# Designed miniproteins, single chains: the designs that were tried, part 94

Each design is a single chain, and the fold is of that chain. pLDDT is the mean over its residues in the fold that is shown.

## One batch from the design tools (miniprotein)

Design m3258
Fold by ESMFold2-Fast:
Structure m3258 (fold): chain A 86 residues (1-86)
Amino acid sequence: SDREEFERKAKELEEKIEELEELIERGAPREELMEKIEEMSRLVEEAAPLVAKLKDDEEVRKKVEELVRRAQELVGKILGVEPPKR
């Protein structure tokens, strides 16, 4: 079903988000971070038609909002957010 396919892709994206956070914590090279971001972007593109079909599903909407928020925070840390100086 579309819902089951969405759940699989959402889980894959969550796993990639967690992997990216681990890479950031390890101080991985920018190239490795960018590869993970590209994998996440591909999953988002693959999930977009499913999200459109499931737009009225509250659980899907909440999950999409959560994943987008988490991904944006991580990408921001890598690409242009200056953290406050410690």
Scores: mean pLDDT 77

Design m3259
Fold by ESMFold2-Fast:
Structure m3259 (fold): chain A 77 residues (1-77)
Amino acid sequence: SAVDVAAAWAARETAERVAELAAAGDLEQAKSLRDHNAAGTGELLRSLGASEEQVAAAVARVREAGDRAMAEATAKR
C-alpha cells in the first residue's frame, strides 16, 4: 500500500541519516532526528486517512530503524 511504501521510505532514510550522526558521535542529534521523523511520518499518514493501527506501525517502524542504525554504529566504539 501507499502507507507501507511511505513508511518503508521514511524508515530507510531515517536509518541512513541516524547512522551518519551516530558514527560521528552526535547521539543526541541522532535521537532527535529519529523522534522528529517518526512523529512526522505518523502525522502525515494520519492526515492521509491511515488508521491508528497503521500510524502506530509506521511510527514504530521508523523508530526501530533508527534504533538499529544507532546500535550498529555504536557497536564499533
Scores: mean pLDDT 85

Design m3260
Fold by ESMFold2-Fast:
Order: C-alpha cells, then structure tokens, then sequence
Structure m3260 (fold): chain A 83 residues (1-83)
C-alpha cells in the first residue's frame, strides 16, 4: 500500500475508536438516567416528594447529557407533576 493509503486507513481506525467511545458513554448516561427515573417514581409512591424531585432532576440532567431528548422530556414532565 502507498503511504497515502496507510494514512487513510489510520484515520478510519481513529474514527471507529472515537465512535465506540462516544457510544459507551451515552449508554452509561442513559442507564444512570433510567435508574434515577425509577428511584424518583419509587420515592413518589412512598410519599417522599423531596427525594422524587431530586431523582427526576438528576434523570433529566443525565438523559440530556446522553442526547436522549425523549427521556429528558419524560423526566421533566414527572418533575412538573411532583412540584
């Protein structure tokens, strides 16, 4: 292969690594957001409104960081409901 072909292959590999790293972080953030949303619902069912508010706020933050607009919107709607 030419030096140009080698450089092109190296850029493609670097892009693949970057995309894999981004996907892993997004999955972790979505999972944490879901966990906090579930804790918020549990707190609300137990009458602990203050804990429910904190958990739904954290869920909205985490979903937002993950780019999960639907998750963020659902968490914000739950937050408005418990205020």
Amino acid sequence: PTEEEINEAMLLIAQGVENATKNSKVVDLKLQGRHHAQLGKLALSLGDTDSAIRHYEKAAELYGQAGDKDGEERARKQLEKVK
Scores: mean pLDDT 78

Design m3261
Fold by ESMFold2-Fast:
Structure m3261 (fold): chain A 87 residues (1-87)
Amino acid sequence: DFEEQLREGEERIKASREALLKRDDEKDKKRLEVYEIIEKYKKGEISEEEAYKKLKELVGEEVAEKIIEDLKKVKELEKKGVPEIVE
């Protein structure tokens, strides 16, 4: 079920990105910057705080929070390789 959990998280991120892409380009002119931030965060090039800060400036707080939540879940699942927290 680990791969299922990881795929679901990735699908949520893709859905969020596709929703932004499908929206009016006039309001979403920075959607490509959002995509770049998502990629950098997934690669571990930027921190969660940095990604959230940049996304908030581009798409607003609510959308930024949603994207970071989805990305955080995917990153956490990929890193752990298990469905439970390790102590």
Scores: mean pLDDT 68

Design m3262
Fold by ESMFold2-Fast:
Structure m3262 (fold): chain A 75 residues (1-75)
Amino acid sequence: KREELVKEIQKLSDEAYELRKKGVPKEKIDEINLKILELQAKLSGDSRIRDLVELRKYELQSPEKAEEYAKKRAK
């Protein structure tokens, strides 16, 4: 249920914070943040919020992909 999703997001956030403090490569931290965004999209159920989450997901993967997504969104 929604409460379990919220707790899952919190655990992943804490894990990312701990890994960042240990000096783990940014790439692995970005992967965890991407999973958090996916769970937030499921939790929201709002297509507008899910679209914003997808934009942030593309930004984390590459600026080039984010620009491509924005261009498709505009048309």
Scores: mean pLDDT 71

Design m3263
Fold by ESMFold2-Fast:
Structure m3263 (fold): chain A 64 residues (1-64)
Amino acid sequence: MKKELAEEIDKIARELENSPDFEKQVLGGVVAVQRAVLIVLDATPQDLEELKKWTDEKIKEIEE
């Protein structure tokens, strides 16, 4: 079931939104919306894993 992945992504989005970095705050909002869309559409666990990997990549780009 996708619940654990969805909860992990929610935690990451929340932490990003609470960051003092404006770019991370915006990324957190984007990730929260994309997560909600995937849940509403009953997307696969693979779709949630891809969102998490994309988010990790974007965080790294902001920190570079």
Scores: mean pLDDT 81

Design m3264
Fold by ESMFold2-Fast:
Structure m3264 (fold): chain A 58 residues (1-58)
Amino acid sequence: LAAEFAEQRAIMEEASKTVPYERILEALERVGDERGRVTVEDTREAVEELIREKREEE
């Protein structure tokens, strides 16, 4: 519950140093739309994908 939310937030904040926060929010909204819920694991996977895409671009 609260711990899950805090972990999710920490993952997003860490990723925002590399990927724009807005892009992270957009990715999570897609996951929520498809699955009806976003878990910590879904958040971690989405963030990892965004970071990977950015690094491959550069």
Scores: mean pLDDT 75

Design m3265
Fold by ESMFold2-Fast:
Formats: sequence, structure tokens, C-alpha cells
Structure m3265 (fold): chain A 91 residues (1-91)
Amino acid sequence: MERLEKKANEYYEQGKKYFEQGKYKEAARLYTQAGDMYIELGRADPERKDTYLRQSAKMYTEAAKAYDILGDHTEEFKYRLRALLASRGLR
């Protein structure tokens, strides 16, 4: 678990760096990877599930913002929906 949590945070930090550089496609990819890792962390740790799902929702929201800037409204909608589902807990 610690390895996955560290990797998720590293992907988020690198994603922010790429976003600031205008590399929105690369930023979106890294945000998505971090979001997926937080979903996996939530499945592995039921006591911290809500915390990890909120982090996942944040990551997918940042990915959606990057796709919005790129004009990719299909991917933007997809990640906004994934953020909503993550924030409500996957059934």
C-alpha cells in the first residue's frame, strides 16, 4: 500500500508540473493514473476509503480540466463523470 500511495502522489506532482508547462495531454494521463491508483487504495483500505475516493475524484477533475483546455469534450465529460462516481463511492 505505501508504495502505491507514494506512486500516486508522484504521478500527481509530475502531472501538475506538465500542466504548468502546457503539456496538457501528458498531465491528463498522469492525473488519470494517480486517480486509478487512489481507487485501488480505497479498495484495499476500507477505513480510509472515503479519503482515497476524494483524492481519486480530485485527480479525475484535474484530468477533465486538461482535456477541456485541449478541446477534447468527450474525454472531459468522461473524466468529470469518473470524478463524480469516485466521490460517491463505487458501488
Scores: mean pLDDT 85

Design m3266
Fold by ESMFold2-Fast:
Structure m3266 (fold): chain A 88 residues (1-88)
Amino acid sequence: SNKDDALAAIDARIAALEALKPSASPELQKLIDEAIAKLKEIKALIEKDPSQLYNPSEELKKLILEAEELLTKIFEAVTGKKVVPDPV
């Protein structure tokens, strides 16, 4: 379902962010934690009201913008800093 697909996508993004934390600086870990918190808030709104997938509230739109700003900062920090990948 569209709801299940959306929630799975959010959960996958949270898991990817959690996977970055062990190799991240304390400042980057803080940004990751803030991004995860915003993604969890987005997830909670969708779980409470799945119709928001088709007609997003101003609250959901604001949370998405805030999450995207944090994700951009994380991306820039990851590409500009040494992140040690997990050994194969």
Scores: mean pLDDT 82

Design m3267
Fold by ESMFold2-Fast:
Structure m3267 (fold): chain A 63 residues (1-63)
Amino acid sequence: SREEILKEERERLAKQILDENDPGNPFKHVPEEVRKEIAEKVLNAKSVEELVDILAEAAEKYA
């Protein structure tokens, strides 16, 4: 279902953002406290569109 896909993507992306050693993490140079805040927003995203917007805003501000 779309809910299962969204849940899996949220968990995957949040884990990637929290891992400073993941080469795919665009926030690996960002302080851990800020990465935790971004990951929390990702985990609370209600749609794929909201998830993309959260990542885009974080990238503009921090990456």
Scores: mean pLDDT 80

Design m3268
Fold by ESMFold2-Fast:
Structure m3268 (fold): chain A 65 residues (1-65)
Amino acid sequence: MSLEEIAEELVRLGIERTAETMVELGYINRSAADALVRASDPLRALVNLIKHIGLEKAQEILKSL
């Protein structure tokens, strides 16, 4: 799966669930998770976060949902 495909699937599964899982895995802090959930464009925000943390961590988030 491409980075964009993983981001789209995570948004489909739920941005709040995705943000919480990212905090539980230690990839982002609570403040970043709150910002992601409140983003005007959650898909774009999530794509940018995945570019920063890397594809392997994005796949771990998807497996954890």
Scores: mean pLDDT 84

Design m3269
Fold by ESMFold2-Fast:
Structure m3269 (fold): chain A 57 residues (1-57)
Amino acid sequence: GNFDELVQTLAIENGLTTPSEISEVRNEALILATAFRMEPSKGIVQLAIDIVKLSKR
């Protein structure tokens, strides 16, 4: 699937460029997708990015 490509592209566009940061976004997106019983979509990945960015404040 193109999930890893979506995570990498969206994370980098949002300033999360390190392998560690991209991995944090991927893990958060999978947790959210599972919790909401949804497929990992661009919306879920964007929500994961917003959560990761808030945690770094």
Scores: mean pLDDT 81

Design m3270
Fold by ESMFold2-Fast:
Structure m3270 (fold): chain A 67 residues (1-67)
Amino acid sequence: MSGAERVAALVDDYLAGKISPKELGTRLSELLQAGEVTPEDVAAAILRLHAAGVSLQDINEILASIK
């Protein structure tokens, strides 16, 4: 799978309630550090979460988990 496809799958799992905001952020951080996804892929995921009506509190928790 491409990096964008991996990020999309994680976002889908989060929106389905299968993973927490912290788990999503941690997994995205791991993929970024491994070089499997780009910062642009992560930015697109955050925009999709915002468009889907995810709260600013949850978005901030996801972002705080990305290092």
Scores: mean pLDDT 83

Design m3271
Fold by ESMFold2-Fast:
Order: C-alpha cells, then structure tokens, then sequence
Structure m3271 (fold): chain A 99 residues (1-99)
C-alpha cells in the first residue's frame, strides 16, 4: 500500500493535473482548436497512467508515459506549451521523487 507521504504526493499531482487541464482546455475551447483539445485529453490520460505506474513501482512504464507526454507537448502552440510545460515538469518531479 502507498505510504501517507506517497498519498500526499499523489494528491498534489492530481491538483496540478486538474489545474493544467482546466487552463489548457479553456485555451483550446476559446481558440476553437479541436486538435489541441484532443491532445490535452491525451496528455491527461497519459499522466493518469504514469501516476498508476508510479503507484505500482513500475518506473520504466512511468518514464515511457512521460516520454509520450513530452512528444505531444512539442506539437502544441507556444501559448499552450506555456500553460502545460511548467505544470507537467512539476508533476514529473513529484512522481520521480516517489520512484
């Protein structure tokens, strides 16, 4: 089972993920960018899978999901990268501390 410290870390990650999701989806919807919206949803799914991989102790799988997220972010408009990249890097740092 996860330690109290790991549970607190996951709670912080989930808050960061929700903030990033709200900001990024708001941007995509305001700019009528359906492709950006689809990619933001894909990043949310990949990061959720990374959280589960970390919780299971599967470092290699978590790093695989992080690499997929990084590749998707590189394809985004600059304004969307400015929203997502700092949040994603903070999420990765917290999850890597648990590995």
Amino acid sequence: ALSPEQQAAIARVLRLLMMAYIEATTYALENNDEEALKKVLEIQNLLSEAILAVARGDKAKAEEYFAKVDKLIETFPEELKEILLPRVEEIKAILEEMM
Scores: mean pLDDT 85

Design m3272
Fold by ESMFold2-Fast:
Structure m3272 (fold): chain A 69 residues (1-69)
Amino acid sequence: GPAARQAQLAALAEEAERRATLAVIQGDYETAIRILEEALARVRELAPEAEETIRGLQKGIAQLRELLA
């Protein structure tokens, strides 16, 4: 149902954020940003109604960009 799909999308977003964090720890900020942007694009294409997941990914990208500023 919709709740189960939302949980799967949230899990995908969380995994992208974890991978991005690992890239940041290694000093690879460009890869970290790309990982999150690719995940955001995919979620927007597959489930534009998944506003919570989209917002989470956008927040992750914004926080990472703030660390670089």
Scores: mean pLDDT 80

Design m3273
Fold by ESMFold2-Fast:
Structure m3273 (fold): chain A 71 residues (1-71)
Amino acid sequence: MIDESTDISMEIKRLSDKSLEEGYKKAEELGKESKDPSVKTNANMTAKSLQDILNKKKDDEFKDYLDKLKK
């Protein structure tokens, strides 16, 4: 079962900074080490999604600083 990939998604939903980074690392590792093509594809997609979330968090932080300087 793709239980481990689903568990990573649940960690992201909890929105813990540590869980988010750990989820990304686990998804990347699963994509690299998994022997099941389906799990590998799902893990790679999850890693990409997590990377996008991390990038958005950085962008939001940057925008917040700019907005705070403005007003």
Scores: mean pLDDT 68

Design m3274
Fold by ESMFold2-Fast:
Structure m3274 (fold): chain A 80 residues (1-80)
Amino acid sequence: FSPSDFSEALEKALALLNKIVAAGIKATEELGPEFVEHLSVLPKEAAIELIRKLGKELVELGYDEEEMKKLTETLIKLLS
């Protein structure tokens, strides 16, 4: 895939992830499937790496580390 495809997928995934964290981690069940659908343009291993990177960025922004860990693990399971 091209860098442009990755950039667009990342932007869409980040927008949806922001909605999940704003609405609370419970929204992962409602919006998680749509989030992983945006990542379907990537190989599974690349999508997993992206999810882990996004989780780290959220922790750096001040979100709870344990909640972000649960969120990333849930999203990775949805890719299976």
Scores: mean pLDDT 75

Design m3275
Fold by ESMFold2-Fast:
Structure m3275 (fold): chain A 71 residues (1-71)
Amino acid sequence: SEEKEKAKEDLKAFADAAIRHAESQGRPELAQRLREIYEEALKLIDEGKPIDEVFGEFQRRLAEARAEAAA
């Protein structure tokens, strides 16, 4: 579906930016965790979960991963 393709494109752009930032900060473990979060979000889109819910969960999990890395 065109909507799923657009959602995956937006998700990839957001994930790539977050991963690149983590790598630039010398946080390879965080970068790897962000890749896992991205892969799980792609799976949810393919399973037909509402796109807005997937993006909400994705953003929440990114925030949690960053908070854990800062602790």
Scores: mean pLDDT 84

Design m3276
Fold by ESMFold2-Fast:
Parts: C-alpha cells; sequence; structure tokens
Structure m3276 (fold): chain A 74 residues (1-74)
C-alpha cells in the first residue's frame, strides 16, 4: 500500500538524518542542522514524486520531528 511505502521511506529518511548527525558531530551545529534539513527536503521531494504531495508532506513532518529530537538531546 502507499502507506506501507510511505512508512518505509520515512524510516529511511530518519535513518539518513541520524547518519548525518553522526557524520557532522565534529562540525558546527548550523552545518549539522543544514545538512539534516537538506536530506529531509530531498526525501520529501522524492516521496511527493512517487506517492503524492500529501505523503511527501507527512514524511517531511516525521523526519523534522526526528531532527528536533536530535537537537534537543545535544
Amino acid sequence: SKMDEALRMTEEAIERVREIAEEKKEGTLEEMKRAMQEAIDEAARRVAEELGETYGAWVKAQAEDELKRILEEL
């Protein structure tokens, strides 16, 4: 289903955000935040193209929640 695919793509986007946070931990907070946001925007665009804008927006919101969580734990 489209929902199952959106969930999978959300998990992939969240994993990528976590990966970027680890890769950028020696850099500035601004660089880390920018890199994470760029990855989120790219993932949301791909989801919107494949599943539609509603799913793209949903994946973006879920991945941005993870970005916020990571920043709050720093």
Scores: mean pLDDT 84

Design m3277
Fold by ESMFold2-Fast:
Structure m3277 (fold): chain A 79 residues (1-79)
Amino acid sequence: VAELVAEELRALAADPELEAELRAALAASTDPNHRYLGQLALEAAERARGASDEEVRRLAEELVEELKKKIEELRKKKE
């Protein structure tokens, strides 16, 4: 999973149009969870610019960890 996220972060960091589209989609969302997760992804992509493959993988692992925490929180609240 982290490898797939690393690939997406590299793609997002290399594509400013894709980043702009994601930013616009998040700005249109009224869901604070969407804004939170999207902000994390955008920040990770920004940090991925000029970063080594190892650093991008670490960023992807950190993002996956944050996503797991948020998913766990949402599952707990689903009751």
Scores: mean pLDDT 71

Design m3278
Fold by ESMFold2-Fast:
Structure m3278 (fold): chain A 71 residues (1-71)
Amino acid sequence: MEVDLQRADELQRQGRYEEALPLYEAALRMLEATPGVPPDLLAQMYGQIGRVLEALGRTADAAPYFERAAA
């Protein structure tokens, strides 16, 4: 997970959002499946996916992630 998340962050910095998105989504699924994950860490992941979706012009898809990040 962490190695994939670091790769996702690097891809995002390179503007490779389409390649970064599935890595962030995979990390989110692993966090959601892991008991005892702090809510703040989940919120950070939702926010990150939302930002990547906005960068791709997928604003409607980003909105639910930002809502979860703000909760």
Scores: mean pLDDT 79

Design m3279
Fold by ESMFold2-Fast:
Structure m3279 (fold): chain A 84 residues (1-84)
Amino acid sequence: SMSLEEARTAIELARQAIEDAKKGDKDLAEKIIKKLEEARRRLEELLRSGEASMRDVVLAGASAGVGAIAASVEMLSKRKEEEK
């Protein structure tokens, strides 16, 4: 459905942004990508359990994704400043 495609696109764009940020720390970026893949698998399981709560699942997934991205950006920025 469209809401799922939008969530997938957002996660993919976030992953690409993290890869671009590899200028600071490639190992950290790779670990974060793995966590996003695990989150994707969980979202897939939740979607299979029931469609009535699909909206809530999408909101929960987006919330978790945004938090992970924000934490990643913050960590990368901090490392860049500390390693100057």
Scores: mean pLDDT 54

Design m3280
Fold by ESMFold2-Fast:
Structure m3280 (fold): chain A 72 residues (1-72)
Amino acid sequence: MKHSREEATEIVDKAARELGLELSDRQRDALVGFVQSTGATLEQVRVGVQALKDGADLDTALARAGSAMQRS
């Protein structure tokens, strides 16, 4: 695990802020857990947050962020 919970939280909060999306506590916690377990970058997290902004559910958003990691 490369990121602490604090670092993962900063990455998720920055992605949400840059995309203008207010995350629910559930969405924020799930994305933070994803970053902690996978080491996802800000760019990869932005893919998941963008999916949520476009109306995707949380499971779909996490799957899209994971797909971005496979390409990176």
Scores: mean pLDDT 80

Design m3281
Fold by ESMFold2-Fast:
Structure m3281 (fold): chain A 74 residues (1-74)
Amino acid sequence: EVYESLALLADAYGNLYRKKAEEAFSKGDVEKANLYREAAELYHKASQAYREGKIDEANELLQKADELVAEAEK
């Protein structure tokens, strides 16, 4: 099912950005670490929303996560 695949991808992104948050924090970049951490939480919430069939909510959460990643990478 397409939604299960999207949920798995969102969880993978959540795990990736959690690791990036830990790396940024270890380097003393607290602002960047906070942005990556918030993005990771939103990716995990998007995964849960996809699993629950809440597609519009999941897509909105993905967009917010992507915006936080873009801000962290300025």
Scores: mean pLDDT 85

Design m3282
Fold by ESMFold2-Fast:
Structure m3282 (fold): chain A 70 residues (1-70)
Amino acid sequence: KALEVISEAVKLLRLADTDEAFEAISKILEALANGNVQEALKIALEALEKIDLEDKEKKKELIEKLKELL
């Protein structure tokens, strides 16, 4: 489900521990607060594609799931 995939993306971004990742998380949460799940999915996808993440397998899995939901 969309919210579960977004939650996993946020968790992965938190592990990156960078200002860019935290800015992406803030934008995702703002989109969700505004009821815009589609925008949150888009922001999460763009963030996962651009930000360097140690868990390459989880990154790939979440990118594929986000693309399916868009």
Scores: mean pLDDT 82

Design m3283
Fold by ESMFold2-Fast:
Structure m3283 (fold): chain A 92 residues (1-92)
Amino acid sequence: MAERDAAMMEIMRLGSEAIRALDEAKRVAEELGDEEAVREMEEMKRQVIELTKRGLEAAAGGDTETVARLTAELREIKERAERLLRELKEKK
C-alpha cells in the first residue's frame, strides 16, 4: 500500500511537471510563430497524458516493472520538455 501510494504520487508529479513545462514551451513557441515547435509540444503532451494513465493503472495493479519503465519514460519526457523550453526562451 505505502509503496503503491508513493509510486502513484511520483507518476502524478512527473506528469504534472511535464505538462506544465510543455504548456509554457507551447506558449513561447506560439509567441515566436514557431508552428513546428507548437506541434511538437502538442504531441509530447499527448504522450505524457497516455504514459501517466498507464503508469497509474500499473501502480494500482502492483505491476512494479511497468511502473519503473513508465516512470523512467515520464522523467525523460519531462527533461526533454524543460530543455526545449530553455531553448525556446533563448530565442525570445
Scores: mean pLDDT 84

Design m3284
Fold by ESMFold2-Fast:
Structure m3284 (fold): chain A 98 residues (1-98)
Amino acid sequence: GGKEAGRLARELEGLRGALAAGGANAGLLKAGGKPVGGSREEGAEGAEKAKGEEAERALEGALKALRGETPEVGGPSGEAARYTARQLREIGDELEAE
């Protein structure tokens, strides 16, 4: 048993994408893209990269909110945010493999 971690990793990926779009694509992780669709991101690859760094900061804020902490309480810097996001993804993949 460890498939629950794989599901969590997928939800975190969806959250990260939704935050990168300023919540506009929040439906991505909910409905599987009836109104939004994943293809919309392909149409804006350049914009995706530009928002990638900002999305990692947003992900950090969302994770703190899920923990019951406010972003004003402080936390890791931008570099730590991207490192944390990367670690979560790797951990999710590793747990899913188990």
Scores: mean pLDDT 48

Design m3285
Fold by ESMFold2-Fast:
Parts: sequence; C-alpha cells; structure tokens
Structure m3285 (fold): chain A 70 residues (1-70)
Amino acid sequence: SHEELLAELRDAVLAGDTERAVDLVRQLIEEGIPEERILEVLSEVNRETTDMDAYNAVAREYGRLLLERA
C-alpha cells in the first residue's frame, strides 16, 4: 500500500540507509504516489533527524527526477 511504502521511506532515511531510501523514492514515483505525500514524509524526517546525509541524498535524487520529467 501507499502508506507502507511511505513508512519504509521514513524508516530508511532515519536509519541512514541512503541506497534503500533512494530506491524507495524511485518506486514511489513509479507507482504514482502524489508528490505532496512524498514531500510530507521528507519534511517530517528533516525535522526528526540530526544526520542529514541520507536526507540530502534523497532530496537530490528527487530533484533530479523532477527535472527529468519537466
């Protein structure tokens, strides 16, 4: 379900699993999950995490995918 994938994304970013987090973002986009739902999860994680490496990697990949679709 959408909620399960979004929960996995949150957990991966909080755990610092950059590779898994990036893969999950690609999967969410491929499955047509609304962009506002993905951004909501990323915003929540940004407030909770003190380690920004995984978050920054995910944000860069998401930005790249959005530019490719433009």
Scores: mean pLDDT 74

Design m3286
Fold by ESMFold2-Fast:
Structure m3286 (fold): chain A 69 residues (1-69)
Amino acid sequence: SAALEARAAALRERAQRLRRDNRTLSYGLMYIEAGVLSEELLDLLEEALALDRDDPALTARIREIVAGL
């Protein structure tokens, strides 16, 4: 949807400053770039961005959601 695409674009722009410092964001954005768009995935990535750090639990959640798509 246009709304999910807009959220993904905004999240990518925000993550550009933190991508090298946040592996959880980099991992999730790889799926977004591959065309995997879901509200749940975007919500997790926004949570990771807000935490401003790598989070193994969020990375595991991203894997779970992608596997279920």
Scores: mean pLDDT 73

Design m3287
Fold by ESMFold2-Fast:
Structure m3287 (fold): chain A 65 residues (1-65)
Amino acid sequence: SKEELVEKIKALNEKYKKLLTEYDEQMRALRAAGDEAGMEAVRASYQEDLKKIKEEIEKLQKELE
């Protein structure tokens, strides 16, 4: 139903926000440690995960049309 799609989109947006918070916290810790290689690895990993969530949100939003 449309209501189920809206709930799924809300859950994915919440997951996206949590990943951004986790990303910021990890990047802050790595920056404080001077671990540039770790920062690059974390950046790449989170960019992939965030992209996948964003694509799923877009797919569900199209189903609401």
Scores: mean pLDDT 85

Design m3288
Fold by ESMFold2-Fast:
Structure m3288 (fold): chain A 87 residues (1-87)
Amino acid sequence: MSGVGWREYLAAAHAAGLIASGYSPEEALKLTVDSMTPVLTFMHSMPEEEARELALRGAQRAVDLVNAGRDPDDVGEEFARLAAEAH
């Protein structure tokens, strides 16, 4: 199976950035799914259900790390770097 793709890391970075900006983890997860699903569907030609599942997986990775006590700014920078390296 292919490893985690750059789009999933980009979703994780987006969610972490929202938390760093003052959104709750629950709000950041919802906003990331709602904003990234149409981008992945229409700009990246992904099926909507796959786009939603990818955005949710990425956002959940960031939420889990922040809930485990990691700094959301550091989480966002790490996932942004991973997204760039995976592309």
Scores: mean pLDDT 82

Design m3289
Fold by ESMFold2-Fast:
Structure m3289 (fold): chain A 70 residues (1-70)
Amino acid sequence: SPLERLEAFHTLPLEEQVRAAAEEAVRFMREANLPDSLAPQVAAYVAREYGLPEETFPAVAELVRELLAR
């Protein structure tokens, strides 16, 4: 179930959770053909959906920027 998958996800190290959220945000943006200017909003949305601590949001956004640049 989605709840069980989210619970298992939260047992991973925070660094792995941040990486997974950033990779998902980039995949979503590319699949939906969204402009890079929306990266902060998409990163925040995915981080919230994944239940990440708000203190990690800047790290997710930075990693999304790095992944989009190359």
Scores: mean pLDDT 82

Design m3290
Fold by ESMFold2-Fast:
Structure m3290 (fold): chain A 95 residues (1-95)
Amino acid sequence: MLGPVERRILEEAKALDAVRVDITVVYGVKSKIDEEIVKKEIDRLKAFAEALRAAGIEATLTVTEDPTASGIAKLSVVATLADGSKVTLLDIDSR
């Protein structure tokens, strides 16, 4: 299910005529609460990547575990344009 933030980023990528969007998430699990939050957020990011592909934009999702982190430690979304230039659409780092 696509949230308001993901929908905004999808529209920004479409407005830029982006050819590719790379999504990077770094997570950690220190509790059962972290496990549920991480699972829910990764499922949302998978849905976001599928929405980008459905719009004709290549999308990658890179998921990395940081054993020192709790929950979502980093979320980065970078668009690549037809000329090869890159635009950061989202960069959240709670580390």
Scores: mean pLDDT 82

Design m3291
Fold by ESMFold2-Fast:
Formats: C-alpha cells, structure tokens, sequence
Structure m3291 (fold): chain A 68 residues (1-68)
C-alpha cells in the first residue's frame, strides 16, 4: 500500500472512530466506488505537492469525508 493510500485509510478509520454509522457508509462507498478512492488519492497527492505534512493531509481528508 502506498503512503497516500495509508493516509486515505487512516482518514476513513478516524471518521469511523468518531461516527461509526457514517464511517460504515464511507467504507461501503470505498468498496463499491473507485471514483471516490481516486478523488481522495488525488486530493492527498495535491496537498503533499503543496508541502503539507502527513498530519495536515490527514486532517483535510477527514474534513472532506465528514462533508459527504
């Protein structure tokens, strides 16, 4: 698994920890919708290219997932 894929899954796990109902729905979408996975990977890659830390990228991914 790539470093960016690990950050995406950490973000999903964080949402699941805070809101298991919402987190379960996000996991379902990740298993059935490759477009969502590609969107989050692209976002993570762009943020890294801008010089954000892993912790900052994780926080942005969590916020994005919570907005779904």
Amino acid sequence: MSELEELVWQAVAEVYREDPEKGSKIVEKFLTDSALRQELLALAAELRAQGLSDEEILARLVEHLKAL
Scores: mean pLDDT 79

Design m3292
Fold by ESMFold2-Fast:
Structure m3292 (fold): chain A 68 residues (1-68)
Amino acid sequence: MSPLQVRQKIIQELVNETLEKHPDLSVDQVGLVNQVAVDTVNENRDLSPEEQRELAKKRIEELIESLK
């Protein structure tokens, strides 16, 4: 799997997990979650896929808390 495909998979998995945990999110809020995941993974390409996932997950949770 290419590095680009690995990053895309992490982003998709994180967005899907967030939607399952928070099904009440609006379309605009889902867009913000996706943007945070994309930015975090792309800004931290020097980290392992596991570290990128954990960092993005933390930032997404911070975003969700800020929306409450």
Scores: mean pLDDT 81

Design m3293
Fold by ESMFold2-Fast:
Structure m3293 (fold): chain A 61 residues (1-61)
Amino acid sequence: SDIDSNLLTAKKSKDPEVQKLYDELLKAHEEAVSATTPEEAQRALERIRDLAKKLKEKMKK
């Protein structure tokens, strides 16, 4: 998928900002799977969505 391809590209990127977004995305994903309430899960999913969008925009430049 586009997301999977972008994550692999981000992992190999030497851009510190791209690396930071990648690390934050991984953390948000872990927060989503470990969420103990529906509100925590929803917040983590929204963060994943936002971070994925920012990562895609950064990698298009």
Scores: mean pLDDT 75

Design m3294
Fold by ESMFold2-Fast:
Structure m3294 (fold): chain A 69 residues (1-69)
Amino acid sequence: SLKEKLEERINKLENNQELDLDKLKSQILKLNPNLTDEEKKELDAAKSNDELFEIISEISQKEMKKKLE
């Protein structure tokens, strides 16, 4: 049924979040080549989208502060 197929897709998307997280990390690193080794390590260590967002927010604030001096 349509309902069973939707539940199966939702479950599959939830199980694939780890792969999506790795892909997202890769894209962020590519867009931000000027990141320090420490910042790259923090980004790579993120275990969820929420953690990744928090780390990006901190890095963004540090970069803006450096540019504005």
Scores: mean pLDDT 68

